Designed miniproteins, single chains. Designs and how they scored, part 48

Each design is a single chain, and the fold is of that chain. pLDDT is the mean over its residues in the fold that is shown.

## One batch from the design tools (miniprotein)

Design m1755
Fold by ESMFold2-Fast:
Structure m1755 (fold): chain A 85 residues (1-85)
Amino acid sequence: MEELRELVKKAADEIVKIAEKELTPDQVRYVKRLVDATIKVAETPGTTKEDIISAVKNVAKAFERLGLDKAVEIAKKTIEEIESF
């Protein structure tokens, strides 16, 4: 569980850095809220691997709508890494 939390936090940091380079300040705030919500899911006691994967899939759809192709790729890789545990 510690390793899954660190993995999600690392992916969140990378996604925020991409958003800060490519998006408006309002869109960056929206992305930060999405990644923070996903981190909270990963930190919640009793959260399953499947719950974390579902949360990451939901934010990946939001990134697709924003045109953040690199963030979508990071989310997909994060899902694959979570599934490997």
Scores: mean pLDDT 82

Design m1756
Fold by ESMFold2-Fast:
Structure m1756 (fold): chain A 60 residues (1-60)
Amino acid sequence: SPEIREKVIRLTALAIRRIGLEFEMKFASPEEQARLREEIERIEEEIARLEREIEALEAA
């Protein structure tokens, strides 16, 4: 399904971005760490949403 493919690509891109931000967190200032943590949380929420949508489409 094109829809599943697009969501998997998006999820993969978000997972890679999250890893990069987690790495950046190790070297960031405390103020930057707060902002990066907030961005990571948003990415994690979007990943969870995409995972649910993919599961729903695979079950259809």
Scores: mean pLDDT 88

Design m1757
Fold by ESMFold2-Fast:
Structure m1757 (fold): chain A 65 residues (1-65)
Amino acid sequence: MKIDEAVKKLKELAEKFGLEIVRIEVSGDTITIEVRGSDEQIEAFRKAAEAIGKYYGVKVEVKKV
């Protein structure tokens, strides 16, 4: 439930920042997102994604492809 909501918010945020989502994996309480875009956009997204993870009680890992 919380993981699904976190994934939805992360997808919305990535699209808003103009990032290409290459892959999303969920393993236990960890969400791993692989994204393509500029370093500046990815860094901003990573900070926001970590905040979303804390709010929903899940770990979020952002990887640049």
Scores: mean pLDDT 82

Design m1759
Fold by ESMFold2-Fast:
Structure m1759 (fold): chain A 89 residues (1-89)
Amino acid sequence: MELLEKGKEYFEKGEYEKALEYFKKAIEEISEKKGPLHPLVIEALALAGEALEKLGYTGLASHLYEAAAEGAEKRGDLELAAELRKKAE
């Protein structure tokens, strides 16, 4: 997924606002094409949460971690869901 890869590139460079923009676009495109519970949507939500934490938006980050955790839980990935919920706290 090109948008998700671009987001990861900006995140690794410390360009968190640009990374967040690409993660948001990736979530929208992957959700439309593959459904909102696709593993790449869950990954993009978690990465967007990390980008928001780096920018100081901890409350918004918690919401994205909860959304990612719910997606992981619905897919049966209880370990990932638990890890993401700990980040939301």
Scores: mean pLDDT 85

Design m1760
Fold by ESMFold2-Fast:
Structure m1760 (fold): chain A 57 residues (1-57)
Amino acid sequence: LPSPEERERLEQAVKEAEEALKQGDRKKAAQILREAAEQSSDPSARESLLEKADEIE
């Protein structure tokens, strides 16, 4: 199970990515998600973030 702080960081990254998408910055959103995945120790979270980043291309 991830720590509360790690979960907080992931949630912040997702929020930032959503804001970027809302503004039309798909590349920036994908970049944020990939960076979050690199910093995550959770394999499931890592995989989900990378998939989302690839999805928004």
Scores: mean pLDDT 78

Design m1762
Fold by ESMFold2-Fast:
Structure m1762 (fold): chain A 65 residues (1-65)
Amino acid sequence: MVPEEDLEEAREQVRELTEKAREAAEAGDNRKAVLLAVAASIVASTNPELVEEALKNMEEIEKLL
């Protein structure tokens, strides 16, 4: 199992990157939104628990593009 502290750090990074990606998409900066969403997915990929959440967030951001 991934340590709880490591999981919490990864979760916070995914959340921050996802929020920034959504803000960029809403502002019409599609390139920045995609880059931030990809970065969030890369961080999430190190932990299976975060992958599903990151995928849902990516789908929401894609709908805003």
Scores: mean pLDDT 75

Design m1763
Fold by ESMFold2-Fast:
Structure m1763 (fold): chain A 61 residues (1-61)
Amino acid sequence: SDSVKEVQEFLAKFGYPQDGFFGPKTEDAVKSFQRFAGLNVDGIAGPETQAALKKLMTPAA
């Protein structure tokens, strides 16, 4: 799976537009997600961000 698509799917669930979620738009999306998940807001879809995203999109981490 692709982290960009996972971020886009997560944002769609919360009513964010998916248009232009490439490059800089993707970084903004990652930062928004990190704020919701209570993670460090660094704009990097690292292991912590990916784990939190998967936990919210699929049950039980």
Scores: mean pLDDT 62

Design m1764
Fold by ESMFold2-Fast:
Structure m1764 (fold): chain A 59 residues (1-59)
Amino acid sequence: MEELKEKVKDLLLKLVELEKNGADPETLKKVWDEFLALEEQVDDLESVLKEVEEELKKK
């Protein structure tokens, strides 16, 4: 579960960075699809989202 949470967090951070930088829609869709596949397997998504928000605040 810990590795799964870390992967979801990394994908969320990557999505935010890609959206901010105006990445190609196909690239965004690929990363989003990967996130959705992993997100369904994470029991505590709220904790992952909170960690992503804290990480984004630092930047």
Scores: mean pLDDT 74

Design m1765
Fold by ESMFold2-Fast:
Structure m1765 (fold): chain A 69 residues (1-69)
Amino acid sequence: MSPEEKEELLKSLEETKKYVESLDIPEEKKEELLKKIEELERLVREERYEEAHELAGEIQEKLAELLAS
């Protein structure tokens, strides 16, 4: 991943955090998602992309479940 791709990914994660904050979902679930996104941001900054990819999948799945409920 290039430095530019890393910057774009971090910007995307910041936008995702703002989106989660705007959702009308239980506070506990919101906090859980935000914590996972913050962990994902740290993994991206540390260039641990394999772990970041796995965590991103978990976040996507959990978000889909919450929005389907």
Scores: mean pLDDT 79

Design m1766
Fold by ESMFold2-Fast:
Structure m1766 (fold): chain A 98 residues (1-98)
Amino acid sequence: SLLEQVDRALERARETIRRLRERAARSRDPQVRRDLRGEIDALEDRISRLERLRREYLENPEDEELQKRLIEELIFLQFHIIAAEATLLVAERAEARA
């Protein structure tokens, strides 16, 4: 169950990055591009951390400290996905007002 939640969050994060990159490529606003790039960088960092902990956890599934760190990084990734989705929504709404 924990690994399934981790895998779903990683998949959602990668999809969010794809959408952010597409939005940034089409944006003419330098502030919007900067905000979207910031969200991409934050998600990429969190993905790398979570993937590393996931590998360590698979080698030591009884390690409670690794389980705790994996859950903490999962929670952080989920919050960063929400923040990125909010930034994307704001960027899309700004464009719709043209």
Scores: mean pLDDT 87

Design m1767
Fold by ESMFold2-Fast:
Structure m1767 (fold): chain A 92 residues (1-92)
Amino acid sequence: RLEELRARVAELAARVNADPADEALRAELARLLAEGLMLLALESEDPVGLLERLAEILREDAELARAQGDEVLAATAEELAERARELAREAA
């Protein structure tokens, strides 16, 4: 699972570097990175605290993406922030 995520992150990162203007590729990379971080948080000593912090970071990233005109990345980051917050409630 994590090995598969790492391989796909590497592939998408290379594609984003080749075409940094591709909003869909950036959004897909952000989704995989956030999913990996949520899995790591759930296995940590403080899953609730880490998931809440991740949700805050993702909300800040969504605001930054929107300010830069990346609506696809902004929407993806907002969705991921809500998912992290939901997981934090479930882990509490």
Scores: mean pLDDT 75

Design m1768
Fold by ESMFold2-Fast:
Structure m1768 (fold): chain A 81 residues (1-81)
Amino acid sequence: ESERLLEEARRLAEEAREAAERGIKDPSVADQSAQTALEAARRIEELARRASEEDRPVLLELAKEVRQAHGQVLAAKLAAS
């Protein structure tokens, strides 16, 4: 089950990264991209709570990367203003 949680978290992180890249390139979708990244981070954090102590740090690092991507979208939107 831990492998499944890691796979789900990696998929969510990849979707969030792709959404962030779109939001950075196109300010008109930045709000939607930011929301996608934030929702993905929250979902990964929920998976981390259900993960083993061994896998939890890996999931929390993925959530941190996704939150960083969220911040990058917001920064790009601000710079485009």
Scores: mean pLDDT 83

Design m1769
Fold by ESMFold2-Fast:
Structure m1769 (fold): chain A 63 residues (1-63)
Amino acid sequence: SEEEAIALNNLGNVYFSLGKYDEAREAYQQALEIRRKTLGDYHPDLQQPETNLGLIDIKEALK
């Protein structure tokens, strides 16, 4: 549901701020899956979690 997607995105933001990148990635990916089913692949509301997933990937690659 949209409510679940919002909750998962917020949870991802909390994990991201705590440096828990594996948990943040999982929460963002689940939120994106729900939103893509309702909004399609290119909706503006997908941009923030996709950007944060990209930042996690960069942080992990720099280790």
Scores: mean pLDDT 77

Design m1770
Fold by ESMFold2-Fast:
Structure m1770 (fold): chain A 80 residues (1-80)
Amino acid sequence: SLAERARELAEEALRLGMEAIKNAKDLKTLNKAIAAALQGIGALFNAELAEEGKASPERALEDAERALELAKEALEEAKK
């Protein structure tokens, strides 16, 4: 389902955001990594609400996709 896909992407976003935090070497990259991890947590919460029929699965998927892109960018910047 869309909600299950959103959950999978949100879990990956949180994982990458946490990895970005571990790799951050300065305050700028650390702040971006923290923001990415927090967006991943929010997307995961929305995905779980969508699985329960309490939120739009389409919107949960869009939020999870945005969280994943931010997490990928944060991790790339943290590893530089």
Scores: mean pLDDT 88

Design m1771
Fold by ESMFold2-Fast:
Structure m1771 (fold): chain A 86 residues (1-86)
Amino acid sequence: MEEAQKLLEEAKELFEKEKDYEKALELARQAGTLAIEAGDEELAVEAVKLAAQSGIALAPDSDYAEVEQLRLDNAEQGVKGALEAE
């Protein structure tokens, strides 16, 4: 749990302060995976949203960005589905 939260905080700093979207995406994805494994819905939703935002920032006018926007818009539902799947 502590590890997932630490990775998410580092990803937020990379996104907001450093504008290092590639590294922010990597750490946010790691935080999301750990949060889902731990059953922390709130942390997992936050991590998924940050990962999607970082992906959009890397390639804003791509088909990839459209997929990430859908993940961002449906982050709560996506995390709930992942948690229900164990």
Scores: mean pLDDT 78

Design m1772
Fold by ESMFold2-Fast:
Structure m1772 (fold): chain A 67 residues (1-67)
Amino acid sequence: MEPVIAEPKPSNSPEEQEIALKLDELVVEYLKKLRDGEPLSEEEIEELREKILEAMRELDELLAERS
């Protein structure tokens, strides 16, 4: 039952996939900082949040076209 290589087949547009990948990278950078034992400062958290919100807004616009 261990997965070898099985990515879910998304039905999303390539634009949605790009936005998802950008969000993934942002989250990974955030988690890497936390894992290194250095918590993000309030300013860094705000900046990261703004970038995530921008990506979410772009994704929401694409999803609205599908709805």
Scores: mean pLDDT 68

Design m1773
Fold by ESMFold2-Fast:
Order: structure tokens, then C-alpha cells, then sequence
Structure m1773 (fold): chain A 73 residues (1-73)
């Protein structure tokens, strides 16, 4: 389920942030943004896409999610 995938990503994110792995954390944030967008939670999708871009401004998936959320708002 989407909720199980989100829970797994939250655990992975905690580990990536604790390890200082900015690239992995950015990837996990972008994946979480995509899943929240699929759930219709635009506020959380926007939050996670922005966090991904703070860590990796070149993250194409996060940029796509941001653009999609802005169009849906």
C-alpha cells in the first residue's frame, strides 16, 4: 500500500539524515513527495519536494512534483 511505502521511506530517511547522506535523503524526500501527490495530499507533496530541492537543486523528480503541485493548487 502507499502507506506502507511511506512508512518504509520515513525509516530510510531517518537513517540517511543520521548518516549525513544528503543525496540519498534528497531521493527519499522526492519519492515521499510523489507518494503524497498520488494520495492527493498537495501540502505534504509540496513540503517534501521543496526539502528534496534544498538538498539537491538538480533533482528532476522533485522539480516535476513541485510543478504538478503548483498547477493543482
Amino acid sequence: SLDERIAQLEAALEEALAAGDRRLAARIYSEMGRLYFEKGDLERALEYARRALELDPENEEARRILAQVEKAM
Scores: mean pLDDT 86

Design m1774
Fold by ESMFold2-Fast:
Structure m1774 (fold): chain A 69 residues (1-69)
Amino acid sequence: SADDYLKKGIEAYSKGNYEEAVKYFEKAIELDPNNAEAYALLASVYRKMGDEEKALEYLKKAIENILKK
């Protein structure tokens, strides 16, 4: 489920495995494209990787999904 992928992504992120975290959060979004939490977590990972443009892109998607419900 999307929740299982979020859990795996968070575990990878906590260990500093940012590329693995990205893959799990992308899987969560594939299963639930309106998952604001998955977009916010992707934004956090990209910020840690130094990709500020992607971090901002995913943060905007997270906010849009919160506002549209």
Scores: mean pLDDT 84

Design m1775
Fold by ESMFold2-Fast:
Structure m1775 (fold): chain A 67 residues (1-67)
Amino acid sequence: MTPEQAAEVGRRLVELWKEKGRPPTPDEVREIALSVGLSEKEAERVAAAAGDPEQFSRELTRLYLES
């Protein structure tokens, strides 16, 4: 995952939160991650962390460092 992909995921999640008036679901996080070019495996890891903002941030950082 690139820094640009991480920033795009974050931006789209914020826009979805504004649109829906609620936090994104794991399925919505997965779809956004796939749409910005993350692999299925990376999208699943990010979606699994979606319920915890701190875990979500750590997982995005880890995927970036593994790239």
Scores: mean pLDDT 73

Design m1776
Fold by ESMFold2-Fast:
Structure m1776 (fold): chain A 101 residues (1-101)
Amino acid sequence: ATQSPSSLTVKAGSTATITGTSSSVAKSVDWYKQKPGQPPELIVSNTTSLDSRFTGTVSGNTATLTISNLQLEDTGVYINKFTDSNNEVVFGSGSQLTVVE
């Protein structure tokens, strides 16, 4: 799986969009956030958001994460996890988000 963009810098209060694409149609798509020195945290599980500012959508083999009302604390690496109909798991390449004032 690939992710785009590999890095982005956006202002606090704006919206960021990260896209993941797999070679196969997704059965389930999860999104994780990784901060330096911390384990990856699940933020979106199969399009169900654990925080209302994060939205996950899936269309065919493409998954999109949208983060609204960006906060400085949203800075981190975002990683997509695709699961196909055969239960094969593929992780995305990661996307570094930097939020600035």
Scores: mean pLDDT 81

Design m1777
Fold by ESMFold2-Fast:
Structure m1777 (fold): chain A 70 residues (1-70)
Amino acid sequence: MKEVEENLKKASEAFKAGNYDEAIRYAEKALELDPNNVKALQLLISAALEKGDIETARKYAQRLAEVLAA
């Protein structure tokens, strides 16, 4: 849990700073530690959309839908 929270904090700070690549990297690390983490998936979708990376955003949106449907 603590490592997940730390990576989510770093991802959020990077996203707020406009560092979308760094935000994606930390959010992906949080997702590796907690594969169903809704906040990590939301950050990944938002950061990918800000970069215009529709395929990455779509991938994480699909996974978020699966998590929320469970």
Scores: mean pLDDT 84

Design m1778
Fold by ESMFold2-Fast:
Formats: C-alpha cells, structure tokens, sequence
Structure m1778 (fold): chain A 62 residues (1-62)
C-alpha cells in the first residue's frame, strides 16, 4: 500500500524496492507524474531494476 511504501522510504531512503512499490501504487491511482519520479529515483539507486524501468516506460507512454 502507499503507507507501507512511504514508511519503508522513511526508514531507508536508499531502498530501491520501496521506491518501486511507491511508483506502482501511484501509477494505479493515476498519479503518473509522481509515479515517474518515484521510478526514476528507484533507477538512480538500482540501474538494473527491470521492474522500475518497465513501469517508467509505461507511465511515460501513457
């Protein structure tokens, strides 16, 4: 959920998985710009995160 992802980020802002989860939740809510920002942060932390890359491409294509 959004709250769980935000809590994970507060505990560890360098958790690429938490940023990916945040982006996925934001995308599901139609908050595409915020979702893209979260995915870009996830990729900054882990450039090999295939899920974050795919999700970012989907958001930017929408």
Amino acid sequence: SLELAEEAIKKNPNDAGAWTELGLVLKSQGRLEEAAEAMEKALELDPNNELARKLLEEVKAA
Scores: mean pLDDT 81

Design m1779
Fold by ESMFold2-Fast:
Structure m1779 (fold): chain A 95 residues (1-95)
Amino acid sequence: MEALLSVAAGDEGVAAKTVEGDALAGAEAAARAIAAGGGTGAGASDDGVALATVPAANGGEAARKAAEALEAAGGELLSFEANEGSGRARVRLPV
């Protein structure tokens, strides 16, 4: 889990590489890794809702790319925010 989070949050091309071959699997892996990094679930009884925070300068870009890839693959993006030092995405993960 932490390895996937690290790759999703810090890698320069994670979203492009993980999505390009297997768009659905890559987007789900990236979204899950980002969600796991935040360790925060929001949304009551729907076990698929997660809120994740990504660290540092490129965190917002990583969160946005993962969210866009998940949306393109047919997942559900609830919201995302990119701050100066971090980003966060709320995504519904398949359960």
Scores: mean pLDDT 40

Design m1780
Fold by ESMFold2-Fast:
Structure m1780 (fold): chain A 55 residues (1-55)
Amino acid sequence: SPLEDIRAAVAAHRDDPVALAKAIHELQEKYNLTPEETGRLVREAVAALDAERAA
């Protein structure tokens, strides 16, 4: 799913903003997401990963 792939990209590239941006852009094209949908999914993925790291 788009959220799962975006989450995986964020987890893999969290400390490399350039690699993260490239991975997110490739997923946006793959799933034909709007910029607004992409931004929402990235925000959700970051929040979920931060919650899991805190647990």
Scores: mean pLDDT 79

Design m1781
Fold by ESMFold2-Fast:
Structure m1781 (fold): chain A 90 residues (1-90)
Amino acid sequence: SNLRRSAEANIRGAENSVEMARTALERDAPVELIKRLLEAGAWNAQSAIKLAQEANDEELLKKGKEVMEEIGRLADEFSAKTGATFELPK
């Protein structure tokens, strides 16, 4: 369905943002770049979770939540390393 396809696309987007943010953090990239990547990942993960819930797809819902957990861990690593914080989209 369109909902499942959109959820899968958003999960892929979130996973890509996590990889980019992790690489940026490891390479001491500017704080604002890392923040933007984390925010993009969080938005994609939130969208995937909502779409998976509407599709009643438990597997996609679990994947979306797992990516959100990874973003949370990476955000904690970012804050510990840089002293900076970021604002998650609502």
Scores: mean pLDDT 86

Design m1782
Fold by ESMFold2-Fast:
Structure m1782 (fold): chain A 65 residues (1-65)
Amino acid sequence: DEQFRRAARAIAAHHGVPEELIPELEARLRAAAEAASGPGDVPAAIGQAVRDFMREHGIAPYRGE
């Protein structure tokens, strides 16, 4: 719980995400990690969840590939 909460807050601070959206972002990161088959899939799943969340809420784009 704490790791996802800290990650969501760090992402919010870096990209200017409103505080009211932090719980939703945290839930998205947690769900993505839990849906991953193993630890090797978690970083990719979290990265995609962040990208989808940012695009969905019209927040400033972060670096992509």
Scores: mean pLDDT 73

Design m1783
Fold by ESMFold2-Fast:
Structure m1783 (fold): chain A 99 residues (1-99)
Amino acid sequence: SKVDEIVDKLIEKVEQFLKEAKERNYPKEVIDLLETILRALRILKNDPDVTAEDVVRFLEAALEFAKKKLDSYGVPKEVRDDVIKFLEELLELAREGAK
């Protein structure tokens, strides 16, 4: 389905960023967040009732969580900015796919 194609692209992007984050020794809190997003996207892909709008709402929630919590976890600004930018790019891709 169109939703499956969008979610597959999002999964590929998260897998690539997670690999790079691990290679750069990003904080555990960032790795845990990315792994949680990856698991959630896989669940959403396997749900036949999930819409493209549901995927967008999930990523909006993930971005807001990252903005609110990564600073409180003591994640360095440069790493936080990189993660937030990545999540904003994921959200843009999901929104484009929902059109």
Scores: mean pLDDT 88

Design m1784
Fold by ESMFold2-Fast:
Structure m1784 (fold): chain A 69 residues (1-69)
Amino acid sequence: DNKLLGERLIAAGESVLEESPVAGEGLIKAGEAAKKGDIEGAIKLLEEAAKKDPESREGLLEGIKMLKE
């Protein structure tokens, strides 16, 4: 369910937003896109966030994996 995937990504983004604002914002925006059914847009948002915040790359790649399942 794209809605549940989106909600999970938003929750993950909210949990890291204080420590990793770029990754947190990217996860929240990707989750919002996923809730609308825009899975390709959600993946692209996470890939761009991973480029801008390499220290958060592992968590962002896990989000991409969730969207591709």
Scores: mean pLDDT 82

Design m1785
Fold by ESMFold2-Fast:
Order: structure tokens, then sequence, then C-alpha cells
Structure m1785 (fold): chain A 86 residues (1-86)
């Protein structure tokens, strides 16, 4: 799981769409800490041109019962929407 997080982050930094399926897998984790990391990486991916592709991941994170996951998910969704409109 730590290896998956690292791979997703490295791909997100490069704007590589291969980050998206890894982020989707991380967003499905039952661990809120993993979901928070997924949201932060989705935010990074959105800033690097993957906004449309990570939108579904961000929307899934907003369904979390954990408030911190919801907050970071909302930030990722906002980044995805803002970059598209800019």
Amino acid sequence: EEELIKEAEELAKKGDPRAVPLLEQLANSDDPEVQIKAAKIAYLAALNGLGEEVRRVAEKLLQSPNLDVQIYGALALAAAALVERS
C-alpha cells in the first residue's frame, strides 16, 4: 500500500494518466489515512493536467464518513474544476 501511494504520487507529479487507476484503488481503501493521501495526490494530479480524469476519485472521497477525507476530497475536486475553467 505504501508502494502504491508512492507510485501514484510519482505518476501524478508527471501528469501521467496511469496515476488515475492507482488513485481509484487508494480511494477505495477502508483506511482514512490512505484516503487522505489519495485526495492529496489527486489534488497534485489535477494541478498537473489530470483534473478531468481524477474528478471521479475526488467525488468518491467526498462520500467518506471521515471529515478530513471529505475536506481533502473537496480540495481535489475544486482543483479539477478550477484548472478546467482557467
Scores: mean pLDDT 80

Design m1786
Fold by ESMFold2-Fast:
Structure m1786 (fold): chain A 63 residues (1-63)
Amino acid sequence: MLLEQAKKTLQELVDKGASEEDIELAANHFIETAKLLNRTDLIPQIEELKEQAIAQLRAKKAA
């Protein structure tokens, strides 16, 4: 499932301490994949996962 793969990939990037740019690039890749699969219904959910991952990354860096 595309959303499950996106969630896993973004969480792994947060866990590794990747940059916000890396998270945005990964999320954009999944958004483009959703467009190619004609699953535009998934785009808002992928964008939400991106925002959550960025927030987690920022919280982790602040701690």
Scores: mean pLDDT 83

Design m1787
Fold by ESMFold2-Fast:
Structure m1787 (fold): chain A 74 residues (1-74)
Amino acid sequence: RDEVLEKVRKIFSEVLGVEPVGEDDNFYLLGGDGGLKKELIKRIEKEFNVKIPVSDRSTVDTVKGAVDYILSQL
């Protein structure tokens, strides 16, 4: 979990251009938009070799949500 958490936090930080990013911080409240959300999803899919269908994309609005989703796919 800790390895996945640190990688996800780094991806959120790099996509949003902000630091620090907390586990419960909402992507859109940190300044994210639809374009940055697409970039976030593509980076997560590539890094963890997972697929995030459109219906599940709201689960990755927070670092915690993204970590929980990734761990469910591994």
Scores: mean pLDDT 75

Design m1788
Fold by ESMFold2-Fast:
Structure m1788 (fold): chain A 55 residues (1-55)
Amino acid sequence: MAMTEEQRAGAIEGVAEMIRHGGMTEEQAIQFVMRNGHASEEEAREIVEEALARL
């Protein structure tokens, strides 16, 4: 929710990297973003969708 533009960009890039290299599923990526305490479930879904669009 209270993420800066820079924090959001970093999260998207990090998630994309984890999916590419770690074989992380969309569900696992959403859970990971939520665990960082930077996003709600809704925000986490948006971040993961943007990360997938970059792959």
Scores: mean pLDDT 74

Design m1789
Fold by ESMFold2-Fast:
Structure m1789 (fold): chain A 57 residues (1-57)
Amino acid sequence: REEQYQELTRRISEAIENKDVEKAEETVREAVEQGLISEESGEELIESVREEIERME
């Protein structure tokens, strides 16, 4: 559901703020395993997180 996607986005934002790529990867993996997002979407999301963290540092 959309509500679960919002929670996923929120947790990813928290990981970005903490510059914790591993936490973001763990969160995305759980979402993929639960079937909330596809593996392809998960990989794209992780790439975006890494890019944003690197840009902020």
Scores: mean pLDDT 77

Design m1790
Fold by ESMFold2-Fast:
Structure m1790 (fold): chain A 57 residues (1-57)
Amino acid sequence: MELEKKLEELREKIRENIDDPDALAQSAVEYANLLLEAGKTPQEVGEEIRRIVEEAR
């Protein structure tokens, strides 16, 4: 579905911008907003973002 495709694109942007704090923050905020719109909790959103950042290190 379109949502899953957008989430994959944003995960990739987070990984690409791991060394750019401003771009990383923008991508993470967009990703968080999409997850919240999809019905995820703030805790789930935080865990997903943390996982992506840890995987990119």
Scores: mean pLDDT 79

Design m1791
Fold by ESMFold2-Fast:
Structure m1791 (fold): chain A 82 residues (1-82)
Amino acid sequence: MTEEERKELSERFKKLLNERLKDIPAVKGVKDVEVEIIDGQPVITRLDIEYEKPELSDEERDALNTAVVKAYKELQEEFEKR
């Protein structure tokens, strides 16, 4: 995998996740993210989220975790179809 391909994959995940984060007012979006190919699979090696407030409620944290999982599944499906 080239550095360029890794950058494109990371930016694609950032876009997928940011679309889902629009529904979570407590979150501004993704500050930084890195995705690498490990054992033929995309793996999120770094994820930094920018928040609108210093602490999330349990409901907001659950919504964020759900958004991350769904965005990751979409990325995996896109990667498998390449």
Scores: mean pLDDT 81

